# Designed miniproteins, single chains, continued (2): the designs that were tried, part 77

Each design is a single chain, and the fold is of that chain. pLDDT is the mean over its residues in the fold that is shown.

## One batch from the design tools (miniprotein)

Design m6658
Fold by ESMFold2-Fast:
Structure m6658 (fold): chain A 90 residues (1-90)
Amino acid sequence: MKEKDNEGIKKVLEAIAKKGEELREEAEAAAEAGDLIKLADIALEIAEEGRKALEEMKKEGLISDEAAEKIMEILKKNEEEAEAMKKKAE
């Protein structure tokens, strides 16, 4: 098992969690208002932060290509869900 993969994965997840916490109040307000477009934008911002962290971890060699691919799949799914939410709000 590659210990570096665990560190890289942890850093990516921490970046996602931190961004989610920063946007939590805005997301709660948007949800209360039924603003699906705003909720989707928040989800996309969180996914973008995850992508940036993932690219940094790959560049530093702190995550394997296989582990990075799995995280990228999760980020893409989150982006697709956000885009679907925007489309439903149209």
Scores: mean pLDDT 79

Design m6659
Fold by ESMFold2-Fast:
Structure m6659 (fold): chain A 93 residues (1-93)
Amino acid sequence: MELVRKALLRAAERLEEAAELEDTKKAILEAEIAGSFALMAATIAGDSAAAAEVARIMNEALKKMKENIDDKEKVKETLLEAAERLRRLAEEL
């Protein structure tokens, strides 16, 4: 659990950092990288429930950001919402 928890918190921090980027395309790329890292950590740990929830959170966030790629405020809001969801998942582990 500790390895997955730390990975989720690190991914959330990276999403919060991405929210400060002016370039929405770079922010989305950083979010994809952070999400992939969290998913890989949950998968390696054998936590199928955590892996499924990370995939759900990140897929929903990435879809919303790509649909709103020209809306900087919407992308920032989506990144911060995804970060909070990952932090809450980490607290439940």
Scores: mean pLDDT 86

Design m6660
Fold by ESMFold2-Fast:
Structure m6660 (fold): chain A 70 residues (1-70)
Amino acid sequence: SAPLLAAQHELSLAEQGLKEIEEAVKRGDNEKAIEIAKKYSGVDFETGEEALEFMKKRLENAKKAVEKYA
């Protein structure tokens, strides 16, 4: 179904974005974490911590959407 395919696409984007931001934060590169988050969300964050929390919530919502349409 179209809603399920859209939800799966969003889940894939959220998983990839979170992984890249987590890797940047782990190496102490907060500036890169913010840059990656903006690339995936279009939102300007003030800190790498805010970017990380946003992407964690995006992933949580994406998982719920896939579950809803599965």
Scores: mean pLDDT 86

Design m6661
Fold by ESMFold2-Fast:
Structure m6661 (fold): chain A 70 residues (1-70)
Amino acid sequence: GAAALARARERAEAALAGRMSADSGAAGVTHAVQEGGGYVSNEQGRAISEAIAAGDLEGALAAAERALRA
């Protein structure tokens, strides 16, 4: 739901702002989706990690939202 996506955004923004590593940010986004009842496949987890590493906040959140809807 909205709360899980808000937590995912917080983790992604923290990573992109340099307040945590890209790996920690990607793991935080994945964990937020899982806590929200979403399922993160290996492919979706890779997409989140790649988006965070590239500095792509919108891409990371789009991947998280797709995982929450699956």
Scores: mean pLDDT 78

Design m6662
Fold by ESMFold2-Fast:
Parts: structure tokens; C-alpha cells; sequence
Structure m6662 (fold): chain A 86 residues (1-86)
């Protein structure tokens, strides 16, 4: 289910940006730019994840998930589950 996966990726990215802003890892300007690009980046990342799954490259997806804050990692995992169920 690509639409559900894309929505979950977008939410995961939003949570990651909010987390990094709260921790002082991003400036307000960098966070605003990231949020403005969120929909485009979520669609691209969902497509990359789908290709990785089709190629059997699950290790790359696990590494990506491990790099995210816990809240974002949970949403990213849900997106991967939607892609695996399709």
C-alpha cells in the first residue's frame, strides 16, 4: 500500500525533524527547509525503500531505521510493513 507507506514515511521524517530541532541539531531555518521538502522527500524515500525490499536489501532498511529517533523509527517500521504486505 504505497499511499499508506508514503504517509508513514512523511510522518516519520516530520518527527525526526522535530526531534533534531528540539535537540539543537538543526537550526530553525534548516528545519523549515526540511519540512517544506517533506512531501517530495517522503515520496522519494518510499520509492527507494520499495526497491530495496524488491531486491532483498533489508539490511539497508534496518540501518536507516536505526539512525532515526525512536518515534520516527516506529513510523518508518510501519511504512516498511505496508510495503512488505503489498
Amino acid sequence: HREQATADVAEAMRKAIEYELKQGLLSEEQAAEALARLEEQAAALTEEAARAIEAGRLDGLEEARASLPPEAAALFGRAVDHLLAA
Scores: mean pLDDT 73

Design m6663
Fold by ESMFold2-Fast:
Structure m6663 (fold): chain A 90 residues (1-90)
Amino acid sequence: SEEKIRELAKKINEALLKIGRVLAKHFSDEEVREFMEKLAKKFSEILHYIVKGDYEKALELLDEMIAEVTHPEVQEILRELKEFLEKIFE
């Protein structure tokens, strides 16, 4: 539904803001920019599959993101986003 997609978009934006704040404590502005651009691209792919109704593929891509990330605080933010996505698109 459109309401569920809006709620997800809000949660993705909140997650990106939190991740940016975490990374800014430890990395240069350029490293943060490159990491955030990579995350934005992956979230674009996740949203593409959600719009198609392929929720299993969206969850798979999010699992790949979590596995690729080495920073514990960022992994936790992405895990919370995954739990939200699983609950909203059962």
Scores: mean pLDDT 83

Design m6664
Fold by ESMFold2-Fast:
Structure m6664 (fold): chain A 60 residues (1-60)
Amino acid sequence: SEEEKKYIERFKENLEKDLASLDAQAAATTDPRQQALLRGVKEGLELIYDYMLKELEKKS
């Protein structure tokens, strides 16, 4: 549906913004623990979004 397409588009835009924010935070820190945490969060977020996007595309 049109609503599902708009939802998917907004979802992708939010993902791009979240990943860009995490990259900026990682670039701004010199703390190895914080860098490792941010990398883990980014990887986890990408996996969750990939899973959710695939499920949405199956139902659309």
Scores: mean pLDDT 79

Design m6665
Fold by ESMFold2-Fast:
Structure m6665 (fold): chain A 75 residues (1-75)
Amino acid sequence: RRKELRDLVVSAVGYQIRGIGAELDGDLKEAVESYKRAVDALRRARDLEKDNPAEEAALTAEIKKLEERAKELEE
């Protein structure tokens, strides 16, 4: 559980870094795809933390932020 949560969060951070790099390079398609993959990893992490309301809320906020950024880049 703890290791699985950590691995999912690390994966999400990796995709976020890739997304930021893509934005800086002007590759908006790659940025959107990277942010969406980060969201998928964070959703799985949130499902593992359903018994920790504070952590679940923090993960939900991060998911929303990345979804909004991806949507903005698609517009």
Scores: mean pLDDT 81

Design m6666
Fold by ESMFold2-Fast:
Structure m6666 (fold): chain A 69 residues (1-69)
Amino acid sequence: MKLSDEEIKKLAQELLELSKAGSPLSKVRKIAETLAKNGAIEALREVAAATPNPEHRELLLEIVGEAEA
């Protein structure tokens, strides 16, 4: 499934709100992996920079690193 730029923006915003709400790591991972598979690496970096949750930040940066490798 290939996401449009608008769908990527919406999904990244949803991911940030889920992170702010303290959502489970499994839920955050699933959405972040979907974004990474669609090449939305900058959107993932922005969410990682904006999230107040350190565990979510580490997970998002790990997924970014894997996608760039």
Scores: mean pLDDT 82

Design m6667
Fold by ESMFold2-Fast:
Structure m6667 (fold): chain A 84 residues (1-84)
Amino acid sequence: MEAKREQARRLLQEVVDRLTDLQLRKIKRAGGDVAAFEQQIAQQRQQIDQVFDQILDELGPDEVIKDARAALARLDALEAAEAA
């Protein structure tokens, strides 16, 4: 049980980190305020543990793992298409 919950949390965090990185790069290219965005992300990370627990309790770790893996696969496909 714990191992699957840990895996689901790790995958959710990976999706969030990848999306955050993409947004930071877009903000930098547009000449936006990177520091303000980083501060906002840091505040949201304080709540992430409770939010992840609620999602896992409602959907279960297997469903969360499937959804997170699908999201990561889409990100990988988009990055591969951009590189080609």
Scores: mean pLDDT 76

Design m6668
Fold by ESMFold2-Fast:
Structure m6668 (fold): chain A 68 residues (1-68)
Amino acid sequence: SAEDVARELAEKYGLDETQEAYLTRLLERHRDDPVRLEEELAVWLSAYLGLPPEEAVAEARRAVEMLL
């Protein structure tokens, strides 16, 4: 579920409850468009967590695959 994926990311990267809730909504909002979800999530991971673009894209793909 979106909540499970958001929680896993929160635990992995030490995110607060507000950031986890934002991720849950992001994952739910774009659920029917996996390509857009991957793009939006990769941008968020890069911008907010400072992940290198390559790592952000890989993590976003993994998270989207877990939702499908």
Scores: mean pLDDT 81

Design m6669
Fold by ESMFold2-Fast:
Structure m6669 (fold): chain A 120 residues (1-120)
Amino acid sequence: SIKEFLEKLEKIVEEMEKIILSVTKDEKKKKQVKEMAELLKEVLRRYLPKLSEEAREKVYEILKKGLEYLKNNPDLSAEEKMYVFLQMFGEVLELIKEEIPEAAEELEEIKLKAYEIFKE
């Protein structure tokens, strides 16, 4: 089921969010982490149902790779962990753009929003 697969991916995003929050001390930075994670979940909810089964599996692989990198590198700073999340988010957006080229402008705006959140 697409719904069960989406819930599985959202859980991976939430695990990454939890790891980054565990090393984030500043309340403003905690809000940025939560906003970035929610933005990615909104992207997954919107575009995942429109992707092929092969593209959905690639999204899962990107998210799992990001999560495993964060788990294997616990000594990274909050900023470095957020950068890993941002890079993974960018890979997801590029994959969606390749599968749904008509959404390219909308996906670029989402990418810019993610960069804005990171730079705050």
Scores: mean pLDDT 89

Design m6670
Fold by ESMFold2-Fast:
Structure m6670 (fold): chain A 71 residues (1-71)
Amino acid sequence: MKPLSALSPEMRAKLREMIESLARKQGKDEVAQRALRALENGDLERLLEELGKLGMSPAELAVLRELVELG
């Protein structure tokens, strides 16, 4: 498995922008802060949990997991 720390800076920037966009739409700044912290810490499982709380579907979370694991 590739850790989140193996992601390019460009991919991390896209994930950060996605988290901030979802938080803005949902009004869930605390969840966004936890998701951003999980991304910075390389914690994929925590990131996916917090993204689920921001309204991402299980299918969207599965696609994101595959993208991170495949590189």
Scores: mean pLDDT 74

Design m6671
Fold by ESMFold2-Fast:
Structure m6671 (fold): chain A 72 residues (1-72)
Amino acid sequence: MAKEIIEKIRRDGEGLAAWLESQGAREAAEEVRRATEEAVKLIEKEGATPEAVKEATRILLEAARRAVAAVA
């Protein structure tokens, strides 16, 4: 169900962004929040298809990877 996938994406993204912000990495947190919103919009437009879910997950993971690298 698209709503549950969107809720999971937002929860996971916000959790990472909040942690980054607590470490003083505000720009990295903002990048993760933007990627989270892009992933959500993709699911909202395409529906919860396997392809859309895979791409949304990839968008979020790539942003998270870059953000974590910036604070490592």
Scores: mean pLDDT 81

Design m6672
Fold by ESMFold2-Fast:
Structure m6672 (fold): chain A 67 residues (1-67)
Amino acid sequence: AKEVYKKLADISEEAGKRYAALGTPEGYRNAALAFEAASKWYELAGETDKAVEMRQKAEEYRAKAEA
């Protein structure tokens, strides 16, 4: 179970990075959603530090999308 959650988290984190790299408001909105998903998957995988990091990135990119 943890291995599946970790893989889903890694995929979501990579998606977030790719969306953020677009440098557009839509890219930032999608990055925030992807990092939020990654945070939830890392939490289920037992990777608490990574979950917190992803949540912070989600908040950061949500703010950037609204700027």
Scores: mean pLDDT 85

Design m6673
Fold by ESMFold2-Fast:
Structure m6673 (fold): chain A 81 residues (1-81)
Amino acid sequence: SEHREKAIEYLDKAAEAAAAGDFETARRYIAEAARHSMGLPDDVQQQVLELIDKAMAALRAGDGEAAKDYFEQARELLRKS
């Protein structure tokens, strides 16, 4: 679906921004990924939003590596569902 494609796109952009140390931009892209995830089936939405919450917490803590891991988990989940 377009929502799934956009959620993956924004997670990829968030990962790139986090890798560059731009945590403000990464958080904005994560918010967009969360918004698009709300258009997905309930089980997928719940799991993706949980991973997004963890990524947001990692970014607030300044932990770009943990955030990147959560982005990858969310991306894989979106691809499989």
Scores: mean pLDDT 82

Design m6674
Fold by ESMFold2-Fast:
Structure m6674 (fold): chain A 105 residues (1-105)
Amino acid sequence: SDKTIKIVSIQIQIVGLSTQFKILNDKEGEKKMLELGKIFSNFVKALDEKDFEKAKEYMKKMKELSKEIIEHVKKTHPELAEEIKQILEDINEMSEEVFEKSKKE
């Protein structure tokens, strides 16, 4: 399904960014990306349980953490800031699409 493809795509992007921060020896960036991955897993679980209020709270936390990651990268790796911002924006947009599709089921 389109929803499953989006979930897998988000998971791949989160793992990809986490790995990139690890390669850059950016422990704080890696930690924040791993936290984003945990929040996303909790978001998917909330959707499976049809707990849309909890899922909405996780989406808000993902957006807030994404902003923190962007601000961190602007200070530590300014040359990568725009690319990482775009990936994080794509993750949050796809998460919102997954949320809306799940509400229709």
Scores: mean pLDDT 90

Design m6675
Fold by ESMFold2-Fast:
Structure m6675 (fold): chain A 84 residues (1-84)
Amino acid sequence: ALAKIRELEAETRARIAEAAALPEEEARAIARRLTALGIARAHLILEGVEARSDVEALLLTAERAEREGELGVAASLRAVAEEL
């Protein structure tokens, strides 16, 4: 589980670095989306759950956060899913 999370972190960092060549506002928006997706997929890996899409990963993780009382986290993840 931890090895997969570290791989996901490295992949996310590489994609953020690629986005750094874009205008600052656009790079920031891409980095925000990639970070949210990375967090969602890391949580699913820890729970042993497989998501079929990025939207599904965000929504499943938001649903879990909501059940645990993390309403702000859930709202942020749902907002990113709606932007995709």
Scores: mean pLDDT 71

Design m6676
Fold by ESMFold2-Fast:
Structure m6676 (fold): chain A 62 residues (1-62)
Amino acid sequence: SIKELIKKWNSEGFVELPEDIKKGDKSQEVALVQKELKEVKGITDIDIDGVFDDKLIEAIKK
């Protein structure tokens, strides 16, 4: 589930996602997570737009 993915991500010491965030929501925390994925984990196939979408969900799973 999305909630379990958020818990896993938040346990890794990066910028935390809001636990109640839903697909399609926009937030500054999502933009910071997108930046961390791109710069720290080397995931280049995402935009820093602050939108919690399917592409970001798949990137967090890796």
Scores: mean pLDDT 76

Design m6677
Fold by ESMFold2-Fast:
Structure m6677 (fold): chain A 70 residues (1-70)
Amino acid sequence: MAEEIAEELRRLAKKDVEEGKFSPDFATRLSAAGILGSALDIEGREEESKRLFEEVKKALKEVEEAEKKK
């Protein structure tokens, strides 16, 4: 669930960092992670929501920095 999506997000971010791009696959997974994070917050699972949003922010920063280096 949240851990699985975070792992997939990290895997896709690593691929995009290595390729120096921001892929549609990564963008789609970011959107899915954001939706899940919001759902977890609504369910009262605030710690899991915060953790997932932290993973999203970290992955996004890594990919954006790699794309900028092009």
Scores: mean pLDDT 78

Design m6678
Fold by ESMFold2-Fast:
Structure m6678 (fold): chain A 66 residues (1-66)
Amino acid sequence: GKVTPQIAEGAQQSVQDMVDQGMPEKEAGRMVTSTLAAAGLLPKELAEKVKDYSPEEIREELTKYA
């Protein structure tokens, strides 16, 4: 799939929003990355790589592919 800077920023924000609402960070990261992969917005291999990353680490890694 095509990764954009907007997808990288949106992924970080979505994980952070879920964590701020009381979801454990690992669950939030896995849910967001799985959702983006299912939508074709993120390559499945990249989603698997970053699924346990912090929100900031997800943004940093995804921007390398933007």
Scores: mean pLDDT 81

Design m6679
Fold by ESMFold2-Fast:
Structure m6679 (fold): chain A 82 residues (1-82)
Amino acid sequence: SERENLAKGIAAALLGIGAGAISKYAGDHEAAVREAERAIELAEETLAEGDEVAKEVARNGLEVAKAALEAAKAGGDGLAAA
């Protein structure tokens, strides 16, 4: 169970990084939003049920995923508003 929570925390961090890359390099903001939302979900599950190590990984993943989500949402109409 702890191993599964650690794996979820790691997956959240990796998906958050991937979402940032999709938004920045591919310009596919809808795909980036979906990846970031999935990363947030996995990080929140790990924060609720994981051990201290899993929670630390999930906290870092959550911050990356939230930043990626905001960037992805801003990538369309947000740039036009500037």
Scores: mean pLDDT 68

Design m6680
Fold by ESMFold2-Fast:
Structure m6680 (fold): chain A 92 residues (1-92)
Amino acid sequence: STMDAATAAALVDTALKQAGVTLTPTQRQDLVTFLTIELRGLNLPATGDEIAAHLEMTNQAHLVAFLTHQLTLLEVPQAAELAAVLVQLMTS
């Protein structure tokens, strides 16, 4: 798989710390599950270099908008800010 649960959990925890967002355990688990399963549909590679190459072909603003919409459906506070941090971390 391109993103496993451990990688997704580490990414989520880093993004929450950088964005200053606090989630309930349930919201955090839902977000980890979303990244582990739903983002497989985006064919995101496991490495930063491969993700950067993918996003060179894919509009980063479109990915941020997509994640903002999904995080809003998951009732995540500061969805737009968290989505921007997640995309930045995936490309760093």
Scores: mean pLDDT 70

Design m6681
Fold by ESMFold2-Fast:
Structure m6681 (fold): chain A 72 residues (1-72)
Amino acid sequence: MEEKIKEAKEKVEKEKEKAIEEAKRLLEGKASEEEIEEAIREVERQAEAELIRRIAKLEGKSPSPEEIEKAL
């Protein structure tokens, strides 16, 4: 179980980095620094929610969207 949690963390981290890079590329020259920072924070929030979902699934739990939001 611990090993699968580590793999989930590594996968989510990679996906997060890729999404941040893409967001920066899309917004560069079109949005303010503040807007770019907000977009990055949203990507980080989404990645954290995804990690919570994957870990819960590995533990045999089915968290509701509300439960995930509370854990963030």
Scores: mean pLDDT 78

Design m6682
Fold by ESMFold2-Fast:
Structure m6682 (fold): chain A 72 residues (1-72)
Amino acid sequence: SSIRELVIKTTAELIQVVGDMVDQILALQQAARNGSAAEKAAAQKQIEQLAEQARLEGQRIIQQYNEQIAAL
């Protein structure tokens, strides 16, 4: 059904957003591991910005899903 197809597609898109966020956070943590206190603080701020961007992207994906469901 169209609903099942939309659920599968939306779930895959959300999984990708989370996966990309986790990969970027791990890369930042590894890069900052032997850094100065200032570099570690900068990496933490970037991690917080990445989490906020992932949250906003997830909300956009869910909004598009809701609009497509409403159009059925």
Scores: mean pLDDT 88

Design m6683
Fold by ESMFold2-Fast:
Structure m6683 (fold): chain A 58 residues (1-58)
Amino acid sequence: SHLSPEERAAFREYLLTLSREQLEQVRRGLREAIDDPSNSPDEKARYRELLRLVDEVL
């Protein structure tokens, strides 16, 4: 996994403090980062893991 257990837990805790509108904004930003050709495959894999956590909370 591209995220440590500590990073996953911290990000999930952060997401739980956000409104639905803020969660949708984070989701949009992560999708744009995944589609960005300037980002490496490793960065994109990390963003996909973060996006999955956002989708689990939405």
Scores: mean pLDDT 86

Design m6684
Fold by ESMFold2-Fast:
Structure m6684 (fold): chain A 119 residues (1-119)
Amino acid sequence: MLKEKAEEIAEMIRAGASPEEIEEFAREYGELAALVAGLMAAQVKGDKEAYERLAKKAEEIEDEILEKLKKGDKKIKEAVLILELTHFLLTEEKGNEEEREAALKLLEELAKELGVEIK
């Protein structure tokens, strides 16, 4: 489920979906997932206006998200897992084997902490 969601977000971004479409699609995993997935889409597409809008909104909720993450909030950790998987998938063609192994280990550790399987 979380892996499938990350794969769908990555595929939509590669297909040129708008940051707004990605934001809405990721929103079911919370505002953090929506904003950061949208930022990834804006960056890939070169949409400066969308990037600036989403970055500003992310700054407005940053303290709240960081506090929830520090307290081990499961929904925020799930959002982080989806976002890290999406980022890994978007960078897979340009990363070296060492970076890829490091990213995979981090994802496996996050999945174990959440009790979620990403295989």
Scores: mean pLDDT 73

Design m6685
Fold by ESMFold2-Fast:
Structure m6685 (fold): chain A 108 residues (1-108)
Amino acid sequence: MEFAVERLKKLIEEHPDDLELIAAELGTLSGSLLLSELGGLPVELVYEAIKNGVDLPEEYKEKLKKAEEELKKMSEEEIEERRREIMRELAERTGGLAEKALELLLKA
């Protein structure tokens, strides 16, 4: 969680008028945190893999595969609700424009 909060806070400081960019980052970070939670791997590695296409070490590739299999066991509604919970926690911990970005993302 701390990695995601710091990443989002920095993005808001750099782009305070770009609510769409902040909302997109909330989506990416929530997905990264969910996969991290399901697979038991560091969120930083999941985020880098998703955002920048960085290859995971072989050990974490197996954990990511496990996370993807666990994700397949969840309904779309369960995935959406868990991501919404993660996004709400992120917005609350970050504060400011993150709350407005969350509202934008949930309406999209």
Scores: mean pLDDT 80

Design m6686
Fold by ESMFold2-Fast:
Structure m6686 (fold): chain A 68 residues (1-68)
Amino acid sequence: SLEDLKEIAEQMLKQAESRLTPEQVERLRAEVDRIIKEAESGKITFDEALDRMAAALQRVAAEERARR
């Protein structure tokens, strides 16, 4: 459900705060918000939204590792 998707997103962002910079967390939050909006509007499925959120986290985490 959309509610479950939002809860998963919140938990993911909370965990990301311990590993990523504040600027990276803000970028990830913005991307996650866009993904949730697309799911809410019916443009993507719940499973597609989960895949996109996981991919976004992976990209941002890889960027953080590369900057160090």
Scores: mean pLDDT 80

Design m6687
Fold by ESMFold2-Fast:
Structure m6687 (fold): chain A 96 residues (1-96)
Amino acid sequence: MEEEERKEELKGMIKAMTAELIATKEEEEVVKEWEELAGKKAAELTREIIEAREAGDTARAQRLADELAEEALKHPKMVELAEKRREELLKEEELL
């Protein structure tokens, strides 16, 4: 399949994982996890996403999530995590 389609799938996975972590963990835990996987810029973008969501600025939160996904794709550990999550979801679909 085309590289652009794969990149969009991984961006979607990173955005979904980020939203899940924000919903289930404290801000400091989410920011720390993303800093370890995708560096300081990803950590900064994650804080800004949380702030935008708390302010009810859905449009800003979506733009920041797109920027986070693009930054995260530059980091091998984050790409590996996103690909592993995608494979897990595909295996779960085979069991349904």
Scores: mean pLDDT 79

Design m6688
Fold by ESMFold2-Fast:
Structure m6688 (fold): chain A 74 residues (1-74)
Amino acid sequence: ARLEALMKEYEKKIKDFNEESEQTIEELREQMLQAIKSGDFKRAEDYLKQIQQVESEREKFLAEMKEKLEAELN
């Protein structure tokens, strides 16, 4: 029961974070495409960097959640 509840809690947190991150990435991709279409490659590069930052933060969040779960189980 405790382990199942903990696993579900972490799964929900990961899912919620991934959904928020995907929405942010989609918005940034749309803005990046608009910048490309207007010939503003510098602005498109800035949006790409923001996408990479969100992806990096997602990876960090997943790693932190894994460490916390492993600590709770040990």
Scores: mean pLDDT 82

Design m6689
Fold by ESMFold2-Fast:
Structure m6689 (fold): chain A 90 residues (1-90)
Amino acid sequence: LEAQAQKAIEAARKALKEGNVEEALKHLLEAEKYGDQLEAAGDTATAIKVYEEVAELYRELAKVSDDITSAFALMRASVLEKKIENLKKK
């Protein structure tokens, strides 16, 4: 799961550098799913790290995207930030 999450994050970073918004979004959604699976498995520390990297990349994606994709990316970043806050309380 951690290796799969990191591979998806790396692919998203590459797509962002290439200006491929659709590919970046696809890989960020994949990384988020692996983060959710890590959280469900009780690997809270790794899930937090994945969520932090994915949230940052969603904010970067928002800067180079159209209004609709930007709004979606900022919403996903906000959701992940709340998950991180809740996980750190436990």
Scores: mean pLDDT 83

Design m6690
Fold by ESMFold2-Fast:
Structure m6690 (fold): chain A 59 residues (1-59)
Amino acid sequence: GDEEGKKAGEEGAKKAAEAGKSGHESGLYQMRAGMDAGSSEGARAGGETGKKLGEEGKA
């Protein structure tokens, strides 16, 4: 569901940030995780969340 997609997206973004990936790559990773865990709606929300987390990881 959407909540599962968001959670998977956040997890993916954190892992991508730990690996030193860019915000763009972080966005792609949690979008993929969102699709695996939930609906297209969840994938989109995960992508947005991942971009924010990727930007925070750069700070």
Scores: mean pLDDT 61

Design m6691
Fold by ESMFold2-Fast:
Order: sequence, then structure tokens, then C-alpha cells
Structure m6691 (fold): chain A 87 residues (1-87)
Amino acid sequence: MSAKESLRRYLASLRALAASEGTPAGARVAALFDEMLAILESTEDEKEAIEKVIELLEAELAKETDPRVRRGLEQIIKHLRELLEKV
């Protein structure tokens, strides 16, 4: 399985979890994952797709004040950077 496909499945799972919370914060986070998935689908180069998703997440992390959401974003960024080193 490609790193891009693995990432797509991972983000889709996190998106479903965020949407299932039934909260405004969960809906906002699910929308962010929808944006990340759109980047993956529209970017043909695997490495470029992962780099663009990391850039989006780092920009959102800089604006986020909720400690729980910040922790989640930091964990996703860490996972993506580990994937990027393997492609």
C-alpha cells in the first residue's frame, strides 16, 4: 500500500471519529480532515501531497487554542513527518 493511500485511510478514519462526536469542535475538525483528503485526491505526487497536508495542519495548529485539538493535530503532524521520511 502506498504512503498516500495509507494516509488517506488514516485521515478518513479520524474524520469519521471527529464527525461522530456530534459537537461544533468535532464538526470543525471533520471539515479540516475533508480539506486534507481533498489535497491528497487533487495532488498526484505522493511526497508533494503529504507536504501540503503537513503545511495545512501546521497553519491550523498555529491558530488553534483548544489543548485537546492541538494535541491531536501535533500527533497527526508527527505521523505525517514519519511517513514523509519513508517516501
Scores: mean pLDDT 80

Design m6692
Fold by ESMFold2-Fast:
Structure m6692 (fold): chain A 61 residues (1-61)
Amino acid sequence: SDKKAFEAAKKYLIEKLGISEEEAKKLAEKIVNSELTDEEFTELSKKLSEKNKIEVPKPRK
């Protein structure tokens, strides 16, 4: 697969899921090679949905 696609996927996973670089690398490799199982895809979608809730910073005063 294109190295740019791999690097983009890895960065996205680290940023959106807050997972380690090693975990993101393995997951990104599976994504770009279409090696993800339906279960892995479902789990990834779940984690992305949960992490998509951004907490609005509260003003201190």
Scores: mean pLDDT 68

Design m6693
Fold by ESMFold2-Fast:
Structure m6693 (fold): chain A 80 residues (1-80)
Amino acid sequence: SAEEIKEEIERRVAALEERVRTDPNLSRQEVQDMVAEILKLVQEYIKAEKDKKKAEEFIREVDERLRRVGEVMRALEEEK
């Protein structure tokens, strides 16, 4: 269901955010792979969610969170 896909997206985004903050060995490739899987789930959610406004709001929140992950990864590269 749309709600189950949404919960899976929220779980994966939270796990990615935690891992970026706590795992000093996390590679860019692993982050890219995790983001790709999240984006794949977002496409499935868009197709399943009948409330377009609800879907658009959730997608904006996910996009913002993924942008912040990218910013943290960039900052960590500057510390090399």
Scores: mean pLDDT 82

